# Designed miniproteins, single chains, continued (2): the designs that were tried, part 52

Each design is a single chain, and the fold is of that chain. pLDDT is the mean over its residues in the fold that is shown.

## One batch from the design tools (miniprotein)

Design m5885
Fold by ESMFold2-Fast:
Structure m5885 (fold): chain A 83 residues (1-83)
Amino acid sequence: AAASQEEIERIKEFLMTELGLDEKEAKELIEKLESPEKEKKEELLKKLEEQARKVLETELKLSPEELKKAEEEWEAYRKKSLA
């Protein structure tokens, strides 16, 4: 199933607030993640997860609460995308 507009907004907020992406960049990433190519989507999700985790911990230096919220939003999106 396609992600709902509500789910897309949550992911957009995550990308913009946690990763510092612009709205355009967040939209482009979401479009790639919503690609019908499951294999491509899985690889992209894995790479983004690894990169986001590194950036959040090392470069953005988010608090443990912010990291947990960001991880929860990402996991929700990933689970939904692969289901």
Scores: mean pLDDT 66

Design m5886
Fold by ESMFold2-Fast:
Structure m5886 (fold): chain A 63 residues (1-63)
Amino acid sequence: SEIEEAELVSLVRMILSVSKLEPKASEEDIELLERLLEEAREKGYEEAVREAEEALEEMRKRQ
């Protein structure tokens, strides 16, 4: 099944929100976001790419 851009954005936002409940961002959550970013780039989902890049930058600051 093909994932829609809005669903991908929702997943990115969910991962970021859950990560913020923890004192540090986990490597597993960062790796998951990196995979979602790659999929967004492959599909040309510009909004999802932006959201995933912003989420990754924020999470990496919390490692």
Scores: mean pLDDT 83

Design m5887
Fold by ESMFold2-Fast:
Structure m5887 (fold): chain A 86 residues (1-86)
Amino acid sequence: MEEFLSGRFEGEVTPEATKEELKAFAQEASGVKVKDFSVTGKPARLSDEAREQLAAFLREAGEKYDEIEVHIAVRDGKVLVAATGK
């Protein structure tokens, strides 16, 4: 079963993350394979608050699905995340 999940997380971000670091974080937090991964805007390190919120969201997605696709938008220190699963 495929479902769309979306979340918005508030927190400060720094401009010092790579797309690869964010993808690795998403796979670790969800515990499942990330099949497709995109970042819109500049990849950034998340604040502790935003990281906790994102990890909780991805863990929930990983509990529902065996494989996920993750799309992240970073704008003005905010993170918008969408995940779809199978």
Scores: mean pLDDT 67

Design m5888
Fold by ESMFold2-Fast:
Structure m5888 (fold): chain A 71 residues (1-71)
Amino acid sequence: KKELKEKLLKLIGEILAIIGEIFDLERKLEEAEARGDEKEAERLRKEIEELEKKREELLKEMEELSKKLDE
């Protein structure tokens, strides 16, 4: 169980890091939109979307590991 707990903690850390990155990028997106920088805004939207997908994949992996720990 220790190895599974260590993997779970690592996944939680990665998810938290991605959430922080998304919030930082959303803030930059607001700034780009406010100044009318559509090219930068489009780039930031794509980066946010990719991070959101990665977060969702890691959350699924975390749920699967959590289920194995409860068994």
Scores: mean pLDDT 82

Design m5889
Fold by ESMFold2-Fast:
Formats: C-alpha cells, structure tokens, sequence
Structure m5889 (fold): chain A 83 residues (1-83)
C-alpha cells in the first residue's frame, strides 16, 4: 500500500492525497489488484485527465470483462475525447 501510494504520487504529481486514497480504495473494494490498476494508469501519467476518472473507467471496464488491451484502447479514446 505505501509503495503504491508513493508510486501514484510520482506518476500523478497533481493528484491530491485524497484522490490517491480514493483510487487505492476503489481497487480494493472492486477486487482489482493494485498493481494491475497502476499498470493500466501508467500510459496516462503525463495527461491532464484526473486519476480518479481514469481509475473509475478502468474499474467499470474490468467489471464488463474487458481485457487489459481493450481497457487501454478505451482509455486512450476517452483521454483523447476529453482532454
């Protein structure tokens, strides 16, 4: 958990501590490994999209049974449309 918090702060320096805690809790409550969530967030670390929006989208797509590749494609489309 602590290492994951520090990594998320490094990747998303504009994210608040509250947003980071929300993202970690969201992964835990939805049974998604934090490492998987972080891996899927990594390509978008340099974007201005809020980390909470990205995490919520990842969780929704995971619940729909999408693969990691499909989730990455949908996130890229989302970021391009909303940035």
Amino acid sequence: MERDRELLRKLFPHASDEEIEYVLKLAEENGIPVETLIRQLLPFASTNTPITDLAERIVELKKQGLSEEEIQQRLAEYVMANE
Scores: mean pLDDT 79

Design m5890
Fold by ESMFold2-Fast:
Structure m5890 (fold): chain A 74 residues (1-74)
Amino acid sequence: SKIEELRKKAEELLEKAKELGEEAQKALDEGNIKKAKELVKKYKEAIDKAGELYREAKLLEDEEREQEREEEEK
């Protein structure tokens, strides 16, 4: 389903964010502040996109629940 696809994409983005966070920490430990900043930016973008996909999946689930209620009331 589209809901499952959105959740899967969100999970993939969260995994990528975890890797980016680990790379950012390594860059900080190496004193590469510029690289760390770039990785943190990518990390935040991945987290934000994952959140958007989870929100879209939830809205689709809520719409399915409302359609079921309307069908029961008709």
Scores: mean pLDDT 80

Design m5891
Fold by ESMFold2-Fast:
Structure m5891 (fold): chain A 72 residues (1-72)
Amino acid sequence: MEEYGKLGKEAEKEGNFKEAAHYYALAYRQAVENGDWERAAEFLENLGKSYRKLGDEEKAAAAFAMAERLRA
């Protein structure tokens, strides 16, 4: 879980938003499997930001909506 989150953040710092989205999606899945809903929401927010950087506003909106639902 922590490892994929770190890889996503490093890819984001390098401007590799497609790779960042990939790792944040993996981090989200592991957080869900571990029952860590707060971390899952954080990874979905980072996934949404990565999709926005790629110009995929539909996927970004879906990720942000899911993150809000997990915190509600």
Scores: mean pLDDT 84

Design m5892
Fold by ESMFold2-Fast:
Structure m5892 (fold): chain A 61 residues (1-61)
Amino acid sequence: KRAAARAAQAAAVAAGGAGAATGSWEYMLDTPGEVGARAALEAGASDGSPEGAAASKRGSL
């Protein structure tokens, strides 16, 4: 499904990007669950990210 595929792509970007951007030291300060929850929220908000749009444009899901 297109919506599910888009959400999956946004989630992958958020998981990779949010983790890398955050950094290990902040991960220690915040609970691991909060970091994961934040990444999931960001993924939902980033549904319209250009990276996701570019992938959908070229890729077939």
Scores: mean pLDDT 52

Design m5893
Fold by ESMFold2-Fast:
Structure m5893 (fold): chain A 68 residues (1-68)
Amino acid sequence: SPEELVQKALKYYLEGDREKALEYVRKAAELVVDLTSPDADEETRKRLIEEVVKQITRVLDEQAERLK
């Protein structure tokens, strides 16, 4: 589920593995876009994924800050 992928992203983010964290953020974003906009063309899908990636990354940054 997208929630499980976001939890994995947060785990890697807190461990300092930003590369793996971003990998799971992208996987979560792809799954969210595929579930909410399954008929999107390739170009629209790419743009939606980038927007969701930015949103998830912001949430991870906020959550990491709260855990300090």
Scores: mean pLDDT 81

Design m5894
Fold by ESMFold2-Fast:
Structure m5894 (fold): chain A 110 residues (1-110)
Amino acid sequence: APPRVLVADDDEAVRAATAAALRASGAEVVGLAADGEEALRLADERQPDLVFLDPDLPGMDGLAAARALAARGIPVLPVSAAIPQELLDLLEASGSLAAAGAIISGLPAP
């Protein structure tokens, strides 16, 4: 089955472009979130295999959102050129980066 992916980004154009690229790569995009609270609600409703997460989300910071998703057992892949070290340390410790990498490796070429 194709991996079920949720995209969380406050920029509508970036969110749409990421979703289009993921669909073109064979992923099923099950939700689009503009903030951290929406990302958590959609994750609970739709049970994604992976969340693409902008760490600079409004309302709830990306570290708080990543912790909440990791507690649910959902892998997180941050989508930013400037990822905080604390977020990277959390995702490494939770196994999220390894799990996300395995899912992404199953998609047809980038």
Scores: mean pLDDT 76

Design m5895
Fold by ESMFold2-Fast:
Structure m5895 (fold): chain A 89 residues (1-89)
Amino acid sequence: ALEEDPDNAEALLELGKEYLKQGKYDEAIELYKKALEIARERGDRELERRILENLGEVYRKQGKYEEAFELYTRLAVEELREAVLRVLS
């Protein structure tokens, strides 16, 4: 990455939540996608999960149920994987 800043990804997530509360769904999606790129580039799985959860919520509120379903399904699979790994450790 040209520059990696954990605070920028967290700030984008929080700003996206504010736009979601205001009904500015397209702006929220743009911010969440940008934060997701930063989280993935850093390998921050916890932040990635939080961003995907909020992105799924905004798609649901827009009526984009297919996109929301895909994201929630992926989150459920990731949570199950983490739960299994935790039990085995």
Scores: mean pLDDT 75

Design m5896
Fold by ESMFold2-Fast:
Structure m5896 (fold): chain A 65 residues (1-65)
Amino acid sequence: EEAEKERLIAEIEALKAEAGAELSAEEREILRAMSLEELRELLEAGRIARAGLAANAAGPLEYPG
């Protein structure tokens, strides 16, 4: 779904921003080329990373793979 893909990208962008990093336009285009499964996995990893940051883990959100 196009709408879901846009939502996943927006969520990933928000998580990265909360980690103190900005999603570049180049990275956003790469995300748009990814499958829904890859976007979901990246979002889930980002959510886990954010929880870790809130619980005393340091470092920006990194690209999986």
Scores: mean pLDDT 69

Design m5897
Fold by ESMFold2-Fast:
Structure m5897 (fold): chain A 60 residues (1-60)
Amino acid sequence: SVDELQKQIEDLKDEISYLKELLKKYKEQNAPQEILDKLESRIKELEDKLRELEEQLKKL
């Protein structure tokens, strides 16, 4: 349903925001590059999924 799709979009936005804050914190703490790269990759995957869901919502 539209409501379920909107909830998924909101949940993804919250997760992306959380991971971006975590990434910023880890960069300040000089975390290993491997960990930073994994977080950045995860953020990108979620942002790609978010765009897909937002495009689906526009067609409803």
Scores: mean pLDDT 87

Design m5898
Fold by ESMFold2-Fast:
Structure m5898 (fold): chain A 97 residues (1-97)
Amino acid sequence: MDELLDDIVENVKKAVEARKAGKRDEAHYYEIKALTTAFNLGAEAGYISREEVEAVKKRLIDRLKETLGKEAEPFIPLVEGAIDLGYTAGELDRKYE
């Protein structure tokens, strides 16, 4: 796994732990970090191709489910959305290259 995938998984894990502890502000901090990294991953993959975006999404979802099980489910749509926004940025980078 590349470093961006590891960072996303770690921050989602910390967000889950913070939510279980009732620490909403701490959870939001880690969620924002995970979403920012997911956007950057989507931008890098999107600069390459749509197929690369789909491949990194699958790897991320599989890693999240493996690490967190059912607790990953609420976060999957959020990180997928961030990757898709990043894809648009990467696609624009290619168009204006």
Scores: mean pLDDT 84

Design m5899
Fold by ESMFold2-Fast:
Structure m5899 (fold): chain A 73 residues (1-73)
Amino acid sequence: SIEEYKKKAEEAEKAGNTKEAVDWYLRAGSLALREKKYEEAIEFFKKALELDPNNTVAQRGLKAAEYLLEKEK
């Protein structure tokens, strides 16, 4: 679930495992996109970018989530 991936990301951050935390936030964001939870997806991809600003997957995910959120309005 999204919540389980978020918990794993937060646990990895607390342990200082930044790369692992980024990976879990990307997985949470991707799952949120699939479930059409675009606002949650935006938050997860932004969190990944806070930890890894040059992460291309997070940058693309954020743009996709923002586009899809606007399209539904």
Scores: mean pLDDT 86

Design m5900
Fold by ESMFold2-Fast:
Structure m5900 (fold): chain A 60 residues (1-60)
Amino acid sequence: SRTEIAAQAAEEIRALPLSPEELARLLGELQDVLMSSKSAEELRAGAERLIAEGRRLAAE
């Protein structure tokens, strides 16, 4: 289910009106969180942080 959490977060990030460079960075950071997180809860927290960052960038 960790891959499902990451896939859902990636879909939410890709739906945001971001530049290709911003998308690549956030998706890369999501991949890093997926690889480094020790639990599903840690992964979810990291994914939520990245989605929030993407939404903040999209609001600019």
Scores: mean pLDDT 83

Design m5901
Fold by ESMFold2-Fast:
Structure m5901 (fold): chain A 80 residues (1-80)
Amino acid sequence: SSTEQQYQMTMEGYKLFEEETKKLIAAGDTDGAIATLQQMIDMLESTIDWLRAQNAPQSVIDDLQAKLDAAKKQLDALKA
């Protein structure tokens, strides 16, 4: 289904953003890490909204929501 395809693409994007964020933090590029996390958050928020509109399984929405919450917490920590 289109919701399964979108979830899979979002999971791939999430992994790439997570890896990039970790690399930027290790390099001391806090501004770059913040920008990458913001892109991850924007992707997750828009994907969750779309998946909810498509009546995607709650387990999929819950998984992405947990990732979104973790990304927001990490962003707040980097801005402190």
Scores: mean pLDDT 90

Design m5902
Fold by ESMFold2-Fast:
Structure m5902 (fold): chain A 79 residues (1-79)
Amino acid sequence: MDPKKYLEEGKRAFDRGEYEKAVELFEKAIELDPNLAEAWYLLSLVYANLGQTEKALEYLKKARELDPSAVTRVYRSLL
């Protein structure tokens, strides 16, 4: 129910290379909060890792439109 929980679980799945699970969790986060720029940015990273460049760029654009600082926050979370 808390979109932030899905975001955190998705980050853990992404860190483990569980891209399918990460997509599902980030999609649940944006279903609950479509303005959660971090979820859009993380989806762009997942699709970039899957080689789906056009889809990755589309989601990256969405994340930047919502919150330009989301990139910095996600990057620090993945370190």
Scores: mean pLDDT 79

Design m5903
Fold by ESMFold2-Fast:
Structure m5903 (fold): chain A 61 residues (1-61)
Amino acid sequence: SLVDRLRALMRRYAELLRRVAEGDDSAVPALVAVDREIARLVAELRAQGVDPSALVPEVDL
């Protein structure tokens, strides 16, 4: 489901954020790509009448 995919992307986003914070600049392009995919899925969920803020509170929705 879109919800399960969003949860998986959020876990990956957290991992990539940690790597960038630790100085791993090679993770920056992947972090940007995951952020864009999360935004797209959030927009799709909202279009379907689902409020994603209850599922991923760590993202500014």
Scores: mean pLDDT 76

Design m5904
Fold by ESMFold2-Fast:
Structure m5904 (fold): chain A 85 residues (1-85)
Amino acid sequence: GRDTVDRIRQSISDPDVRSSFMYRRGVIDVLTQQTGRVPTPDEIMQAMQDPQMVDRTRQRMRDWGMSQDEIDRGVTNMRNSVRSN
């Protein structure tokens, strides 16, 4: 939640690293809510490529009080990382 975002913001000074980490955390949170269990690394990677999951994760990050720039940066960085393999 918001407290986790604030803690991460204080622990990770690099905005690209922070935004990418927060996007991944958002995907994990949404998947956990959908499945009722901890998602596997493969499920997380698959979900990061799903446009519907991207939209849900963007909304979750907005609910956490993240800026549009932070959200867009996280989405772009994760998309590039997933497509490079």
Scores: mean pLDDT 75

Design m5905
Fold by ESMFold2-Fast:
Structure m5905 (fold): chain A 67 residues (1-67)
Amino acid sequence: EEREKKAVETFKKRMKEAGLEATKGQIDFVKEASKLPLEEGIALAEKRIKDPVVRQAAIDALKEAHK
């Protein structure tokens, strides 16, 4: 629950800093990926997110949430 909130908040922040607004689908993905072990969440983001800016925002959010 706390990890999910941190991942979503960090992802939204990174997306806004890049001049983008996070979509519901992207937020839902990051929330679910945050429930996985960090390595698996990152691998899933690398496989499913093709936009490099969105992908990096998701990976950074997962890393921050797992601290």
Scores: mean pLDDT 84

Design m5906
Fold by ESMFold2-Fast:
Structure m5906 (fold): chain A 56 residues (1-56)
Amino acid sequence: LSVIERVMMHDLGLSEEQLEELKEMIARGESQAEIAERLGLSVRNVRGAVEALRLS
């Protein structure tokens, strides 16, 4: 895991397994709203995570 991924896990309260699930849902083209609902996050937090993962 990158430093950015570890920071996101801490900030969003995600486990490593949940972070991998997030990455898989993004790869499948799931909407940010659907990802947020499944992981118990806000759409804003999902959007930030997607941007951070794209840049890492």
Scores: mean pLDDT 77

Design m5907
Fold by ESMFold2-Fast:
Structure m5907 (fold): chain A 68 residues (1-68)
Amino acid sequence: MLSEEAAVTRAVLALTPEEISRITKLIKEGKFDEVRELVRDALLKAGFSQEEADRMADVLVKRLEELK
């Protein structure tokens, strides 16, 4: 549980306000695959590894899908 919460927190902190706005729009459009790719790319740019970025993006998208 704590490791998933830490992953979500790290993913959110890696996002710029512009990227958060884009993600919010994609969520409203139901484009969760595009949300995952955008979060992954932002995390890679922030210096996370491919494996870390993929894991954190998957956890965040899962949480967002639960909110509809």
Scores: mean pLDDT 76

Design m5908
Fold by ESMFold2-Fast:
Structure m5908 (fold): chain A 61 residues (1-61)
Amino acid sequence: LDELLEELAKKYGVSVTDLRKIAEALEAKDIEKARELLESLGLSEEDKEEIAQELKKALLK
């Protein structure tokens, strides 16, 4: 997970800390919190969706 967070942080220009909080919210099934955190990143809809999908895949293995 940490390696994925670092890769996503570099690719999208966001902090690893913010991505970790989103991953934690997704793992807790707190969809509202995860959405709120994703919106705070200021990214495009496509980029936010890609981040959410990659984090969900990592959490499901």
Scores: mean pLDDT 79

Design m5909
Fold by ESMFold2-Fast:
Structure m5909 (fold): chain A 101 residues (1-101)
Amino acid sequence: NPEVVEILKKAGFNEEEIKEFFEALKNGDFEKIEELLKKFTPEQIADLAILLREGVFLLRVMEEGTPEEIERVAKASEPEIKEMLENVYKYREEVEKYKNR
């Protein structure tokens, strides 16, 4: 996917690291993917969630995404995933209300 490769290059990935990224996705190596996610901005993670539709990127957007990132991913998602993203975001806001009690 050329758009994914461009995001990886902008994040500072070389050709070997790009191969490693796709191999990790293919093999379901989520630990490796989580390590590689540290090289990306939240905006780049949202773009990867839209382009790849992989659960690990959706989870990261749900956990760390801004309202704008969540809206972007939700708009590009199937209705069920959109509803899930909206519900998880509401849950995060409720948890934040009690963190400093």
Scores: mean pLDDT 72

Design m5910
Fold by ESMFold2-Fast:
Structure m5910 (fold): chain A 84 residues (1-84)
Amino acid sequence: DVESLVKAAERLVKELDSPDPLEREIAATFLVMLVSLALNDPDPEKRKAALEGLLPIARRGEQSPDPEVRETLRWIREELEAAL
């Protein structure tokens, strides 16, 4: 379900603002896995909808004060844009 996937990504991006570096690393790892699932969806319509829903979330994450978070979300945004 694309809606559930996008909702999960929004929750994970909020966890990237955690003061705990371990919590941030876990959230980033799960977010990358979730993006990978969207990129590899065999249904082109579901894939497009998921990528379009994830793109604004990735762009918001690029505004993080944490440079490692910004780098991860920039990579995700570039992958999403390349796949659209």
Scores: mean pLDDT 80

Design m5911
Fold by ESMFold2-Fast:
Structure m5911 (fold): chain A 75 residues (1-75)
Amino acid sequence: AKEEGEEAFRKGELALAKEKYEEAIEYFKKAVEYFLKAGDKEGAARALKGLAIAYAHLGKFEEADKLLKEAKALE
């Protein structure tokens, strides 16, 4: 679960670097699920922040703000 979360997170970061924001969203969502299943709150918070960045790049600022609040609650 944690290893799968790290791999999904890495793929999300690569998608962000390539400006493939929809692809980044899919990978960061998978990373959040894997980290939460592993009980890795710090990993889940990192993935939620990545997800928020991808949503912000798509102009979805309300979704991004909600995700940042969820990430802060896990810290």
Scores: mean pLDDT 86

Design m5912
Fold by ESMFold2-Fast:
Order: C-alpha cells, then sequence, then structure tokens
Structure m5912 (fold): chain A 86 residues (1-86)
C-alpha cells in the first residue's frame, strides 16, 4: 500500500488520421484505485507529434501522469494513427 493502482486506461480518439508534421491531441482516461481502496476515473490530455517522414499506420503508446490521494500513477493507452501523404 502506497502507490495507486491503474485498473484500466483508454485513449480518445482510439484511431486518428494525420499528415506528416501534424500533432494529434489524445485524451487518456484511466480508472485508478487509491491506497484506501477507493476508485476514481481521471483524464489527462497528451500530444502525439507525427514525424515529417511518417506514412502509413502507426500504433502509438500514449502515457499520462495522474495523481490520486497525493500519489502519482502512470497510465498508458494506445492510439492508432493513419498518416496520409500531403
Amino acid sequence: AGLPEVLSAEADPAEARAVPGEVVEVTVTATVRGPDGSTRTLSAVTRVEVPEDALGVHVVPVGAAMTVDGQTAGAVAEVRVEVLPR
């Protein structure tokens, strides 16, 4: 007992389309259990920067730091980015 436990995490959007050099904003939503056994749903926004030379489909892990009862937990979800040519 000390650190919160991440029970689930999801990315929204789970799928995105972008062009090279674009930034995709992703909301990571996690269900977290605190050290006291309580559960909360928390959300954080992160950004996926598409490289200028990227093309095709990429599955990108996206992480967010979340605080529960004064303790920090890391949540990780995946977003599928389809990079289209300019």
Scores: mean pLDDT 79

Design m5913
Fold by ESMFold2-Fast:
Structure m5913 (fold): chain A 63 residues (1-63)
Amino acid sequence: ARAEAEALHDAGAAAFAAGDLEGAVRHFRRALALDPAHETARLLLAEALRRLGRDDEAARVEA
């Protein structure tokens, strides 16, 4: 659970740094499913969605 959420956050951050925004979104969504209170994952998910042009989805994540 928690360790899996941390591994998914790390995978999401690595994908984001590599420019794999679609991969980052998938990893951060799974991380948030396991740890809904993880603010860093939520902020990075919203940023990845904005870079993909998915602004409405980014706004909903930040709400």
Scores: mean pLDDT 81

Design m5914
Fold by ESMFold2-Fast:
Structure m5914 (fold): chain A 67 residues (1-67)
Amino acid sequence: SLEEAERKVLAVLEEAGPGKWVSLAYIVKKTGLSPEEVLEALRRLEEKGLIERDPNDPDGVFYRLKP
């Protein structure tokens, strides 16, 4: 489910620690989810205000737990 995907993605970011930038590729590798599932989970976590995307990354593939 998308809730389970959100939980897995959030756990990867929590393991990295608040303020630590993590790549989309690393999250995909660590969760075992598809890139599409990871992106959906990341968008929902961003909407909830729990994470942020790197504004300095033109490709937009780095995310972190809000510090």
Scores: mean pLDDT 83

Design m5915
Fold by ESMFold2-Fast:
Structure m5915 (fold): chain A 73 residues (1-73)
Amino acid sequence: SLSKNEKRVLDAIDALGLKLGDSATAAEIARAAGLSQSTVSRALRELEKKGYVERKRDKAGRTVYTVTVGTGD
């Protein structure tokens, strides 16, 4: 089951228009969710463990989170 903050983070991902394979920073998600970056980073770590997102580095070396929840690759 998902916590309230985990659900708010997933709602923010949807509000940003992110689909399977799309990526965003914790700061972008925090702005969309109306949560602190520390709260979002904690929720994203839990969502990563549950398979909802994957933590990656972009070409600029920024930490991004890629949406991985779907019925296929």
Scores: mean pLDDT 81

Design m5916
Fold by ESMFold2-Fast:
Structure m5916 (fold): chain A 97 residues (1-97)
Amino acid sequence: DPVLAELEKRGNVSLIEAYKATNDPAKKEALLEEARLQDEYLSKMDEFGKKGREIMEKLEKGEISQEEAIEKAKELQKELDKLEAEFQARMEALRNF
């Protein structure tokens, strides 16, 4: 089962169990779409984590001021908040939790 193999590769135990518990093709497809959306979110979260670490490293090396680091961190947080709001809206549009 290529869909189940994809879910297992992603490591989301809750979605794997839900997939195995249903024989409804529409529900199985919705679980796959949920898994893809979660992967997209996690990938973007990793990117934000790397950007946050870069700001910290530049501050520690004296390449930017504390004020500049705070401003960059605030802008990064705004983008993260936007991403989280969009992810939540897309999850609720896909299936009501």
Scores: mean pLDDT 78

Design m5918
Fold by ESMFold2-Fast:
Order: sequence, then structure tokens, then C-alpha cells
Structure m5918 (fold): chain A 72 residues (1-72)
Amino acid sequence: SMMERLEELKRRALELARRLHGEEGEELAREIIREVENNNDIAVQVGLVIRAMAELGPEFARIIIEIIDLLE
């Protein structure tokens, strides 16, 4: 289901952020995911992807793009 896929992507994103950037990376990842879930504006979503890539890397940014695709 979409909800199960979303939960899996969020879990993978948080685990990746913590593995590469520690507790601070995990907290930043939670913030970015929360902002993605609360914003349907495409300009805001593009800004969040850029931030994700800059702060947590391209692999994390790819997961954020997948979350955006599920939420539309």
C-alpha cells in the first residue's frame, strides 16, 4: 500500500541519515521529511530536495524525491 511504502521510505531515510551523519543528521532528516509532508508547493519541494542533497547527500535526496512522488 501507499502508506506502507511511505513508512518504509521514511525509515530508510532516517537510518541512512543517522548512519552517515549521526544523531544530528537523523534530526535534520526528520525535519526535511516533516516539511515535505506539510508542503504541496512545487517550489518549496524543489528547495527541500536541494537542501537534502547539500546537507545529507544525493542518496538521501533520492529517497526524498520518492516520498514527494508518493504524496504528489
Scores: mean pLDDT 87

Design m5919
Fold by ESMFold2-Fast:
Structure m5919 (fold): chain A 78 residues (1-78)
Amino acid sequence: MIAPLSAAQVAAGAAQLRAWADELAARGVLSPEQAAALVAELTALLERMGAAPDAAAAEAELLEMVRVVSRALEAAAA
């Protein structure tokens, strides 16, 4: 098991994403189903990143998460 910083960053990121999704659902910006789907998708990407064989593969998953979050937040903010 290598890269303890990556594991800590993944855990911190997951907590922040859950907080954001929970806030969006509480405010009624997203439907509960949409918020749950977003959390599930991001959690799956985090798990894939943790299982990545190479740092480059992990970075690719991280960039995909950033895209997903950015699009969801922009849509929610509208």
Scores: mean pLDDT 71

Design m5921
Fold by ESMFold2-Fast:
Structure m5921 (fold): chain A 59 residues (1-59)
Amino acid sequence: ELEEARKLLEERLKEHASKHGIDSVTPELVREIAEELVREGKISREIAEELIKQFEASL
């Protein structure tokens, strides 16, 4: 679950970076994409919050 969600988030971030440049990938963008995945029903809100925390810890 968490690993699948992390993979989805990272793929969305890679797609965004490819279209808009690496400088567009920010912590705020990570949160926005995680929220979009929740809205699309791809991940739960609880998993999205956990991914955001893990991303912040990796900074």
Scores: mean pLDDT 75

